Designed miniproteins, single chains, continued (2). Designs and how they scored, part 97

Each design is a single chain, and the fold is of that chain. pLDDT is the mean over its residues in the fold that is shown.

## One batch from the design tools (miniprotein)

Design m7353
Fold by ESMFold2-Fast:
Structure m7353 (fold): chain A 119 residues (1-119)
Amino acid sequence: MYTGSVRVEVRAEHALKVAEAMAEAAQKLGLDSTITITNEDGTTVTAKGSVEEARKAVERALARIPPDARVTINFTLTAETPEQARAGIDAVREAAEKALKELGHEDGRVTVTYDPAAA
């Protein structure tokens, strides 16, 4: 089993577009995924990484924070092969980077963590 995550730090007002893009990328590849949105106060909302569930998770996380607050979106993928894990992480990263570019934000940050369990 191979696991990797893509972490995005973004303003709350842009979190929905970024989360939807990441979820669409993972869903297209059919990989098991989890999305966690963390607010600056440490409050978290976790859901399955499907587009519908990611949208609901963002809406729940944003219900109590101002649009200019910063949030962290952590999107975790699990795969049976290292090739699938790499493809998933690359697709989710590219989707997040594209969404941030479309939003015109230099204040968004994308980081990738890939922890291959030795097979």
Scores: mean pLDDT 79

Design m7354
Fold by ESMFold2-Fast:
Structure m7354 (fold): chain A 84 residues (1-84)
Amino acid sequence: KKEAKERILKVLEKKIRESIEKGEIEVPLKDVKEAAEKALDRLEQQRKKLEEIIKDESTPEEVKEKARKALEELERLEKELVEE
């Protein structure tokens, strides 16, 4: 849902800003929103790649099992981000 995506972006922006304040990363404040959007896009791309591996019948079952575990971990992280 749109609400979940907005919450994830808000949390990512907050974490990026906190990292800048701590001196952990050097991102201009004007680029924080873009950095958060890129991070979310990377998570979505990784999810799609894992789903493609699982859907491909030519992929060995062992590889599909590893992909499913990785997808479950990714979904857990996304859920934590939505809940803040």
Scores: mean pLDDT 73

Design m7355
Fold by ESMFold2-Fast:
Structure m7355 (fold): chain A 86 residues (1-86)
Amino acid sequence: MEELAERIEELMERLMELRKEAERAEKEDKEKGEELRKEAEEVKKELDKLMEEADVEAVNRAAARAIEYVAKTADEIVAAARAARA
């Protein structure tokens, strides 16, 4: 997880830097601005892919915890109902 977080951080930093460079370059050299914009687009695609991968892991962990919580809560309710009838 830490390695993935570091990679996301590095790509975000690079993407922001490329976007700012593209905006500055576009004022003086439209062709260079276009190249930087395309590079930023590629970095964004890689970042989006890593974010999606991290999201799936986070969602899977949250789903597993929710299922476990529901199962435990159901068991507690059943146990309480049985105790009330003893």
Scores: mean pLDDT 67

Design m7356
Fold by ESMFold2-Fast:
Structure m7356 (fold): chain A 74 residues (1-74)
Amino acid sequence: SKEEQLRKLIDKVVEKMKEMVSKSDTPIDPEAFQKSMRETLYGLLEKNMEEAKKIATDLAEHVDPEIAEQLKSL
């Protein structure tokens, strides 16, 4: 289903963002960041799938262009 595919791609985007946070000098906990971002995007997905897809795609463009293209193709 589209929802299942979008959830999988959201998980990949959030994981890539967590990797970036973990390699940065930011005082943000990567585990807490990943959990917060996933919960936010999943909550948005439940209320508005189109908006969740758009935001996930925008985020993916900054971390992994290949994932962004997969999101655009859904």
Scores: mean pLDDT 83

Design m7357
Fold by ESMFold2-Fast:
Structure m7357 (fold): chain A 83 residues (1-83)
Amino acid sequence: SPQEELIQEALEELEKAVREKSPEEILELAKRLIERLVEAGVPKEYIKSLIGHFGRLLLEAGRPQEEVDEIVRELLEHLDKLV
């Protein structure tokens, strides 16, 4: 489905970003991807699950727990403002 294709594309972009981008760039990229998912009608609970998965990817990439917690918190707050 178009939503499943968008979700897969978003996950691929985030996976690449965790290895290459600054925390600020990651946060902005992830916020834009969340906005695209909301506009495409992806359920809030599914997007929350993707944010949790992204947090795990950041930890696996060796990013500090405090940095990851802050990114996840800001992404969840951003989602709450949209939905």
Scores: mean pLDDT 83

Design m7358
Fold by ESMFold2-Fast:
Structure m7358 (fold): chain A 61 residues (1-61)
Amino acid sequence: SELEKKRRELLMEASSYGVLAVHYAALAVAYRDQPISKEYLEKAKEYIEKSNELYKKALEL
């Protein structure tokens, strides 16, 4: 159904942003003593927020 297709697309996109968030969080930890760590943490927060928004949209379908 169109509903199932839309839910799948939202979940796939949410998962992609989740993976990016984990990647940047790991970089922030790896570079915790370097100034770049703050930028990596900000990117991780941005991507996890995008992932959560898409996940919520999928659940509300």
Scores: mean pLDDT 89

Design m7359
Fold by ESMFold2-Fast:
Structure m7359 (fold): chain A 72 residues (1-72)
Amino acid sequence: MAEQAFTPEERADAVKAADETYKLAIEHAKNGDLQTASNLAVAAAILYSLAGENDKAREVIKEVDKLIKEAE
């Protein structure tokens, strides 16, 4: 198969790390640390994408970008 997937355990770990990183991205965006928020959003999106959660990856980027634009 052309598609290679993480083990269920690796996917669970990646999603957990992505969830924690996404929470930090939102907190930093609300606190006005827009650069850190942007960096954390990208990291969370990469982790979600690696776990196969592409919809969540897109959601993270969209939501944090919205918060950053509202803070400017």
Scores: mean pLDDT 79

Design m7360
Fold by ESMFold2-Fast:
Structure m7360 (fold): chain A 127 residues (1-127)
Amino acid sequence: NPSQLMSLKKQLDDLETQLSELKEIYLQQVRKQREEEEQRMLENNTPEFDKELSEKLKKDLKIYQEIDKQVNELMERFQQSLKNGDFSTALNIIQQVLDLGKENMRPFVFSRAESLLDLLRSSLASL
C-alpha cells in the first residue's frame, strides 16, 4: 500500500528530527554541566580523590547498566518487528528508545536510536 509506505517514511523522518533535537538538548546540558563543574572547582577546592565522586560514579554505572538492559530488550523487540514486517511496532520501539534518551540524556542511547533509524530506513528502502 503506497499510502502506508508514505506514512511510515513520514513517521521515520519525524523520529530522525526528534533524535537531532535531543542531541542538541544534550549538548546544551553538557555545556552547562561543564560550566558548573568549573565553577565548583573554583569555589570548593575539592581534592582529586573525592569519596563523593567515587560514590557518584558507582551510582552512574548502576543507572547505565539498568538503561543498557532496557535498550537491549527494546532492540531485540525491534529486530523481531522487522523480521515480521511490523514497521508500526518498529517505529513505536524507536520512539521508546528516544523517550529513554530524553529521560536519561546518555549518548549511548542516542547512538542506539540512530542505529535503529538506519536499519528501519534500509528496510523501507528494500520494499
Scores: mean pLDDT 82

Design m7361
Fold by ESMFold2-Fast:
Structure m7361 (fold): chain A 81 residues (1-81)
Amino acid sequence: MKKLSTEELNAKLESLLQFLGALRRIAESRGDAAAVAAVDEAIALVKEGLASTDLEEKQRLFEEAARLLGEVLARLRARAA
């Protein structure tokens, strides 16, 4: 599996941070404290990733934050049904 460059990972982390900010507002407006907490955890991972100079750690943090985002999206969609 090819690793992403530092610049590409930073761009993905910044995009993910913006998306997580929007999702946090949606979760908060719905009163879903658990979803808000999960988004805050993902935001913390993205910020740690942006601060990291280790490419492997940066990629791992991005993947973990993206996994949490997927879980939050699945949770919010399930509650909409």
Scores: mean pLDDT 80

Design m7362
Fold by ESMFold2-Fast:
Structure m7362 (fold): chain A 76 residues (1-76)
Amino acid sequence: SAERAARLARVDALEAELRAYLLEQGYSEEEARRIAAGVAGLMLTEVSEESWALWLSRLPPDVAARARELLAAFRA
């Protein structure tokens, strides 16, 4: 559907933004790709707030904070 295509495009754009942020913070290409893809997957699946918070707790604090900002922007 058009809504699904738009949602996927938005998640893809946010994944690219997070990847760029991680590279700027000194993460490797492989680490940036893996982390950004993981966050994008969570945005796409609309997991519960508790599950989202638990998953983010496994990330470095700066990355978790940026991921939360992107999730808030995605939900706006």
Scores: mean pLDDT 79

Design m7363
Fold by ESMFold2-Fast:
Structure m7363 (fold): chain A 99 residues (1-99)
Amino acid sequence: SEERERRIAAALLLLYPRDRAVHLWLASQGLLFSTPLPPDGVPTVAQLAEIPGIDRATAAALLATWRRDPSIAALGRALGVSPAAISRTYRRIRKEYGS
């Protein structure tokens, strides 16, 4: 579960880069970056690689996938997580942390 939630965190950061609810949820999971996110909210390769279980090669592949196809389905395939799991987690986050 925890490893899967870390992969889902990477996907949600790319899918919803300026969603405050996602950032509050990441903080609650102990996922805080050493540097501020860029103005567009899209994490760098180095920032994605700060997520436990995501190495720099995986982070680079995720960003490349997102630039080609910024969809739940594409990021789910790249991370080995179901699109349904990403959608359910995002809905839960919006309910809990959405103002």
Scores: mean pLDDT 82

Design m7364
Fold by ESMFold2-Fast:
Structure m7364 (fold): chain A 87 residues (1-87)
Amino acid sequence: FKGYSAGEIIELAAKAVEVNKLDGGTFVEGLRLLGLEEAAELLEKLIEGKVDESVIPKIAELLGISPATARELIRLVKKGVTPEEAK
């Protein structure tokens, strides 16, 4: 990921999920590999329904993106794919 910021990688991953090239579980694990473990844990819990949308601003802050972009990422990741349904 030379030359990419964390936010740019996240936007690319979100678009890959939207076009069905990357599943939501793989996206969450990708965040962990980038050192964004707190954001990955919050996103995973939000997908599982263990936390509510009140964590979205914190996810946005941790990822360096707007809350609106974070809501769109969460929408894409929640497309009926859980971490357990990853290939």
Scores: mean pLDDT 65

Design m7365
Fold by ESMFold2-Fast:
Structure m7365 (fold): chain A 73 residues (1-73)
Amino acid sequence: DGAKKAEEAAKKAAEAKDPAEASRYAGLSNQYGIEGGEEKEAAEAAFKAAEEAKDPSSRTSNGSAGLGALEAG
């Protein structure tokens, strides 16, 4: 379930208070999407998490993760 792991990591990135932690989870989200062979699903899950996020910072982190997954696919 690469998409599920990617979505969970994206949510953790959105919830992280520390920018370094947010970046790390965004990277994990992208990695899980690639490993699962579900790059499109991982990207969509990350974008959905960004849409649900209220903080501008969290929205940016999830958006970056989604773009990374698309680039990897």
Scores: mean pLDDT 64

Design m7366
Fold by ESMFold2-Fast:
Structure m7366 (fold): chain A 70 residues (1-70)
Amino acid sequence: PVRPLTPEEEAERARAAERMAKLDALAKDPSPANRAAYLAALAEEYRTVFGWSPEEVAAHIAAMEAAEAK
């Protein structure tokens, strides 16, 4: 019926919604396990959807953790 979104656009919207839901849950129950689950899901999406190498995913997550540590 309508032109579908590109796979990258669909993946980005899904990840944004998932991140928001996980961040909301973290605000209610901040725990290391909750943080680890969020980062693991993010890493899987980057590897699967964008085809990033494990090294690229690890570097990006490390950069995000460093930015959040501010």
Scores: mean pLDDT 68

Design m7367
Fold by ESMFold2-Fast:
Structure m7367 (fold): chain A 66 residues (1-66)
Amino acid sequence: SLEEAQEEVERALVRLVVEERITPEQAQTIGRLVSAGRLEEAAAVARELGLEDLAELIEKLHRTLE
């Protein structure tokens, strides 16, 4: 479900912020896109930030939800 996908992405975003790999504002942007079901855009933003594993996670979730 989208809800489960959001939770998995949220856990990944929290870890990335704690590790100082992204800012809280960047995490909020990706989280908002995922919450809105805009998974392709969320993956693109993650990829732009160099977060390949997160982008692949979001892309995989997009494929399983469609």
Scores: mean pLDDT 82

Design m7368
Fold by ESMFold2-Fast:
Structure m7368 (fold): chain A 83 residues (1-83)
Amino acid sequence: MEKELEELKKRIEELTEELRKVHDENPDNEEVREIVLEVLREIQKLAEKYGEELDEEQLKEAVREALRIAEKAMEKLKELEEK
C-alpha cells in the first residue's frame, strides 16, 4: 500500500511540474496563472491535511482527489491553448 501511495504521489508531482511549465510559458495570461496557482495551492492543502493522518484509505482518497484536480486543470489549460 505504501508503494501505491508513492506511485500516486509521483503522478501528482509530474502533473504539478507540467502545471508549473504552463504557468511559466504564459506569464502575461492572468487566467492561466490564476488557474495554475489555485490548483497548486489546493493540491498542497490536501497533501498537508491528509498527510498528517495515518488512515491509509483517507490518504489514498486525498491523493486521488488531488490527481483529479490537477487533471481537470490541465484539461482546461489545454482548451485555453486551443483558442
Scores: mean pLDDT 69

Design m7369
Fold by ESMFold2-Fast:
Structure m7369 (fold): chain A 77 residues (1-77)
Amino acid sequence: SQAQKQQLKQQIQQLQFEIDLLEGMRLILQGVIAMLESKGVPAEDLAPLRARVAQLDAQIQALQAQIQQLQAQLKAL
């Protein structure tokens, strides 16, 4: 139905917004890491920040997979 298509589109838009926020946070965090590295902060002290970047990448990938599933459902309607 048209209502089901509209609801799926809204869910996809919401997940895309969440990805955009996470990508923004990832870019800021990478900038912070680069700045600290330029100031001579040792790699071992930067490891928790790099782990956070990896966590953000995993979260983005999971949300992208959800969007792909919802897009497939939308195309099937």
Scores: mean pLDDT 91

Design m7370
Fold by ESMFold2-Fast:
Formats: structure tokens, sequence, C-alpha cells
Structure m7370 (fold): chain A 113 residues (1-113)
């Protein structure tokens, strides 16, 4: 449907924005001598997962794509809890990513009404 096409395009645009956010954070982390190997590896993992979702987006129906976005939010939320004590700056950044993804999902679901 036309609504499903708009929802999918919004999801793809949002995923690209999340990839850009994560890649920028990864570039800064790699240049920071105080950044842990764990923080860098987790950012690389999130970039890979976001890229894989974007690459597969055209093969997914909108419901599957929303489900995958929700799973990604939960993964980011778990990392926030893990990094709160170890790396508060990373936890703050991941909170912004989670907030953006939740708003993206909300907008996609509104389009499908």
Amino acid sequence: SEREKKAKELAKEGLQYVIDMLEQALEFAKKDPNASKESIEKLEELVQRAREMLAEADKMDVETLISKLREFVEEVRKLIEEFKGKDPKMAEFLQKVADYLEELIRKIEELLK
C-alpha cells in the first residue's frame, strides 16, 4: 500500500541517520586514547546490525522491519545499562540513539493507522 511504502522509506531514512550517528561516534572513539576496546567493539557491532537491517529492508515487510527496529532498541537499552557505570559518555550517546529509534518507530506506526 502507499502507507506501507511511506513507512518503509521513513524507516530506511531513519536507519541511515542512526548509521551516521553510530559511525561518527565510532570515529571519535577510535581517536580517543581513553576509549576502551569494549566500547569500540560494541559500536562496531551496532553499526554492522544497522547496516544489515538497512540492506535487508527492501526484502522485509513493514511489520518485520518494525520488529527488527524494536529488537535493536532493546539491544541498545541493554548496552546503556552496561555502560552507565563504566563509560557514562557512551551511555549518554546510546540513550540518544535509543530515543531516536523509539520516536522513529512511533512515526512509522502512526503512518500505518
Scores: mean pLDDT 88

Design m7371
Fold by ESMFold2-Fast:
Formats: sequence, C-alpha cells, structure tokens
Structure m7371 (fold): chain A 70 residues (1-70)
Amino acid sequence: SLEEEMKEVLGKALELAKKAVEAGNEEGIKIVEEYSEKLDELMEGEQTDERMKEAIKILKELVEKLESLP
C-alpha cells in the first residue's frame, strides 16, 4: 500500500538525516532542510493519494541524495 511504502521510505530518510546531523555534515544538513521545506509545502491542506505519491517521490530523492554523499 501507499501507506506502507511511505512508512518504509520515511524511516530510511529519517535514519540518514539523523546520521548527517550527528556527523555535522553541512552538505547533508542543507539537503535535509531543502527537502523538509518541500515536504512541508506539499503536506499543507488535505492529504490525497496524489500528494502521498508525490511525498514518497520526494523522500526517495532525499534518500538517494543522502546516500550519494561522500
């Protein structure tokens, strides 16, 4: 389900974000801040399946960017 996919990708994104913050990785922290703003804007108002799909896409992009950090 979309909810299960959201839970899985969100959990991974939060774990990677925590590692970046704890390491003091300025580039990683900046990426987290940029994607947090995008997600906050998207999640304003009514939650629909279309918004959940877009949120999952944004979270997957966040995970990919954080995993690609040196």
Scores: mean pLDDT 80

Design m7372
Fold by ESMFold2-Fast:
Structure m7372 (fold): chain A 61 residues (1-61)
Amino acid sequence: SGAEMGKNAGEAAKALGASDEAAKAAQRGGTEHGSTRDGGETAKKEVGGNDGNLAAQAGAL
């Protein structure tokens, strides 16, 4: 489900050391778009920097 994809994206971002802000953006994006990769890309776009990049890498795994 989209909710599970969002949860997975947020947890993956957090596991790689992304900020809480980036993890929340990844969870929202993953939930709305139904994929962990899209969640990570949402965090990269909205937060940017190292935290956003970590979330995008986590979502690609």
Scores: mean pLDDT 82

Design m7373
Fold by ESMFold2-Fast:
Structure m7373 (fold): chain A 74 residues (1-74)
Amino acid sequence: RPSLAEEFAALSVEEVEAMAAALRAALDRTPPEQRPGLLRWAILLLEQGIRVSTDPAVRARLRELRDELLAALA
């Protein structure tokens, strides 16, 4: 979505780290049977962020997070 694309385009690496911490906290509070759904949703958002981000450092960190979440689904 345009507003989400603008948000990802403006992200710093520090803001990506804060987002990662918030996501891990949300996963810890989510019942195990609901975690795959949250993980799939988060992966789709990270893929959108990778697509629209122009900062190579932000893109690299978003890819690392996506790969971490994909490993958690396997």
Scores: mean pLDDT 77

Design m7374
Fold by ESMFold2-Fast:
Structure m7374 (fold): chain A 76 residues (1-76)
Amino acid sequence: SKSELAKEHLEEANRLIKEGKNLDEARKLLQKAWELSETPEQRLAILEANLKFGEEVLKLRRKYGLKKSIVELTEG
């Protein structure tokens, strides 16, 4: 079913996000999961995964020299 495919895409996206690897593929999987999602509960889980994705992107930005932007966000 579409709901089962949404769950599978979300699980794979969460795995990639947790590993901090291939985040572009994780983003695409989250988009596919959203399009296939049929319940509010699935949509909430996808929104939570998108928040974790954002956290991993911020970690990469800190590592690759965007420290100033992170400091400005924490000082304001």
Scores: mean pLDDT 76

Design m7375
Fold by ESMFold2-Fast:
Formats: sequence, C-alpha cells, structure tokens
Structure m7375 (fold): chain A 101 residues (1-101)
Amino acid sequence: MKKEKEAVLEIIELSSKMIKEPSPEIVLEILGVQARAASGLSEEELEELKEKLLKKLEEEGKLEEVIEKFVELSKENLDKLVEEALKLGASKEEVEEAVKK
C-alpha cells in the first residue's frame, strides 16, 4: 500500500507539471513511474527503455502527438488520481503538495 501511494502521488506531481509545461521528459518520467510499479525494472533498464522510446517517437514524427495526448490524459485523470491517492491513505496535505508542483 505505501509503495502504491507514493507512485500515485508521483504521477499526480508529474501530471500537474505536464499540464503547466508539457515536455517529452515529463512523459518519460510518468511512463517510468508506471513501469517501476508494474514490472520491477532496474533504473538502468528504465533509462535504456526511455531513450529507445524517445528516439522511436522522434523518428516517426509522433513526439508532439504523444505530448498532446499526455496533456489531455493528465487533465482528464488528475481528479481520479487525487481520489485514488486518498483511498491509498495519502493525507490531504500530501495530495495538495503534489498538485501544487
């Protein structure tokens, strides 16, 4: 439960940043948090995966489209992520700090 709470709070922080200042780096960080939670990949494996994904998106000319989709998803899902964090035992203060960043 603690690990899930921390992951959700990290995604809230990154989603808030994505809405304010969209960047490919934030997209890769969101994907990295999800990959750590789901797969148990090492930090080195996550870095390699991020580099490969970024290169592929740039080569296919899809980088801007992916950024736009992540901004839209961040806007749609932020409220749901806040609710999920609270269900996982996050305090209102922890959630407010994550959203404010």
Scores: mean pLDDT 75

Design m7376
Fold by ESMFold2-Fast:
Structure m7376 (fold): chain A 63 residues (1-63)
Amino acid sequence: MEEELDELARKIQEATREARAAGLSPVDILRKAAEVAKSFNTELGKQIAKVLERRARELEAAA
């Protein structure tokens, strides 16, 4: 679990940095992070992806 969490967090951070450097919007950055979380195909990854997708929709509605 510890190493799985570290790997997932590292990949999400990396994808988020790349998306931000590419000039993506906060909504698109969150969607990119959710996609990465889903790619792990774990229960934890799916839960994180749902939270990120909800946050992206909240930001989109606030814009």
Scores: mean pLDDT 76

Design m7377
Fold by ESMFold2-Fast:
Structure m7377 (fold): chain A 107 residues (1-107)
Amino acid sequence: MSPAQQKVAETIAEGLKKIPGVEVEVEGNTITVTVKGDEKIKEIVETGLDLLGTIPGIKVEKEGNTFTITVNLTKEQENNEEVVNNIINAITGIIEETLEKIKKYLE
């Protein structure tokens, strides 16, 4: 796995680990998220992960309460530091918005 691809995958994993009621597992370029919370937490997480799946190079698949995120950056994306930083910023923004929605639900 390239350093850029690893940084993107780690950014997703570390951000998602902050969400209460989810379990996050990482294997290479694949992040597996299992929602242990209620249906509302699952809906909020699903909405955030759907937005992550709109980012070029990020694929999100759903199976019940489990989401599989695969990071497959192109060589052009990996070799462009500005593109990688834009991807990381987009991921961070989506995860922070997801966290705020969950915190508001849990208050």
Scores: mean pLDDT 83

Design m7378
Fold by ESMFold2-Fast:
Structure m7378 (fold): chain A 102 residues (1-102)
Amino acid sequence: MLSEGDLVVVSTYMELVGLSAEAMIKLRQEGKDPEKDPLFQELLEELKRLSALINRLDKEGRIEDVKEILDQVQEIANQFAAGKLTLEEVIEKLKELIKKFS
């Protein structure tokens, strides 16, 4: 039986995957190779750090903090998809989010 907390955690991980996919698409549209792009590699490192943080918060029963992270990641993803944030700005916002909950 899936709890509300399980659904929040899974939804958050899905948003992180969506961010990496959108970044890959945008870089390829710019004629760049994501596998060779330093910003894309930095994005993947920050997404890995955020994933580890979400796992820790879930194990600590801090589901309200995971919900706040989900809301912030969704806003970042929406602004990035709309072209309102650069990849560099996305990475900086993810770093700030990790620092806030670490």
Scores: mean pLDDT 86

Design m7379
Fold by ESMFold2-Fast:
Structure m7379 (fold): chain A 75 residues (1-75)
Amino acid sequence: NEAKELNKKLAEKLKEASKSEEETEKLLEELKAIADAELERRGQTDRRELGHAQLRGTLERIRKDPSLADKLAEA
């Protein structure tokens, strides 16, 4: 179950990143690079700015409520 495995790993990284601002910024940059690569593969490069905004918003929410990372693992 690829989606569950990826979401589980992301949830663990998100929890670790939420412990410090520096770790959050590092993870955000890594996730932006991954999202950009996926959008290019799908031919949806026009969605990069929206994707970046969603990633930033998700990380900000997880910093405030780390339990949200667990919900992402269930997707």
Scores: mean pLDDT 71

Design m7380
Fold by ESMFold2-Fast:
Structure m7380 (fold): chain A 94 residues (1-94)
Amino acid sequence: MLDNSELLTKLMDVMPVGATEITREDVRKTAEKYNLDFEEVYNRLIELQKELGLTEDGVLTEKELIEALKKLGIDTTGRNPLGLLQQYLIDKEQ
């Protein structure tokens, strides 16, 4: 089963250095790189968005990530919000 931390790690692996937003293209690249079904990766991203209280559209914007992290009590100042979310998910799943 693809855990939220594993999902985010795989998505970040296909993104350009310094990217702060996840797009549907990143979902496709992740599915291709890891030989996964696009629908499986997409549906897992939708589930993550739902758990974070975000719009279930398969796109995570920097603004939405910052707002979600602030609701979790995480300081986002001067830090990549995707990296902060990844660490939060890893810590939560341990």
Scores: mean pLDDT 80

Design m7381
Fold by ESMFold2-Fast:
Structure m7381 (fold): chain A 130 residues (1-130)
Amino acid sequence: SHSLRVAEEIAGRVEELLRRAEEGERALEAAREAYRYVEDNLDDVLTASLALPDRARELAERATELGRRFPESAVYFFKTAVGLAAADEEMTERVVRAGKEVDPEGAAEIEAYAKRAREAYDALRQQYLD
């Protein structure tokens, strides 16, 4: 379907951005680009996460591991991960906890973005119920 095709396109773009960091591109630049993509496309990312929940969890886990691997860039990787995980409260809590452990100074920013992404998800979900 059109919605599944769009969801796969969004997931593929996020995967490509994370793969660049995994393959040794400058971690801070890659992290900022991944976060920017998720933030600029948040409603589409949330919609894709509902269509492809296992893929969203996989990408959130990969972003979380990149945050652990690159602590100096962690805030952007963990914000990427909470955006991807926003439909999954348990996964979001795990990502936020990991972010606090890796980057205590970035913790408030990660938590604030997790709240924002969850509020965007709740608004999107409500639109489908009305």
Scores: mean pLDDT 86

Design m7382
Fold by ESMFold2-Fast:
Structure m7382 (fold): chain A 83 residues (1-83)
Amino acid sequence: SLNEQLLQRLREAEAFMQEVLRLGEELGSERLIAAGREGLRIVARARDVLNDPSASGEERLAALERVDEAVREAARLVEEELA
């Protein structure tokens, strides 16, 4: 179902942000630690919105778009730190 696909996407984003946080801690990178922590908060908020029966379709879309933006930004920071 669509809901199962969206929840799987959130699980993948959460796993990615956990790895960003781990890498940041290993490298002593405050930027990566901050990005991983913020990303995990954004994923948690998106999960709350998807589980809220009163949330509008617009609110659900905005929450998912925020997750995508956070993943892209964290990936960019990882690339910069490893260059």
Scores: mean pLDDT 88

Design m7383
Fold by ESMFold2-Fast:
Structure m7383 (fold): chain A 83 residues (1-83)
Amino acid sequence: MKAQLDAEVLDALQTMTLSVARTTNGSPDILQATQLRVQGVQLESQGKYEEAAQLYEQASELYEKAGDLGMSKLLRERSQKLK
């Protein structure tokens, strides 16, 4: 039913929105970078190190543009290690 479903959906969305806002500061670049990082980790776990390195480099550039220099540095170092 709509009433009960909407209440649970709103609670879940609020929790996710707060998590994203605190982690990404609402930046589209950080959201895209996080997606690329997740894909890179998946490829690395499959032994596709060159493909993972490329995704980490792209994610690193987006984190740097968003001002997350710490994550950018970590992903750049990981990318270099996988080459």
Scores: mean pLDDT 70

Design m7384
Fold by ESMFold2-Fast:
Structure m7384 (fold): chain A 115 residues (1-115)
Amino acid sequence: MATVAVTARAAPDATPEELERNARLLTEAARAIPGVVAASGLVDAERRQVIVVVEAESLEAAERAGRELARFAASLPGVESVRVRVQGENGEVRELEARRDPATGEAVVSEFRPV
């Protein structure tokens, strides 16, 4: 098993309703990804973040889920930036960042890097 934490930081003008909607959409998207065992999302209103925690069957499935969710999150209204942290059972930690390109509107997703 491997754990994925997707953190989507809200844009300054994002509403609480948009944060709640984004949490629901990201959680449902996570549950649809092959190799995902469980997913739960929440809104951290104090930090203005949506956090989705995913349990995946393998590190490879976790990285796939992390990339897909990062692209989707970066495309959502009210999201400014996305960070994905993947942790394997052997203590491997890898992080990825994503954001919307303001010129194209497309999601820009980095490669996973060891932490």
Scores: mean pLDDT 85

Design m7385
Fold by ESMFold2-Fast:
Structure m7385 (fold): chain A 62 residues (1-62)
Amino acid sequence: DKAKQAYEAAKNKDYKKVQELLQSARSLGELIKLSKAMLEAGMSPEDVARLAAPVRLPSRAE
């Protein structure tokens, strides 16, 4: 369901909502699903990377 919200926000170029959804991701899997939805909505990989760059994954253990 968050993936749908990410798709609609990206399609509408709602920068704030896209960033909030990325920040709300609690797992790497969720972040990947959100990123895929944004790419499908027509966002460039560079834009997705830029919005994700200031956000750290909460539980990436490596």
Scores: mean pLDDT 71

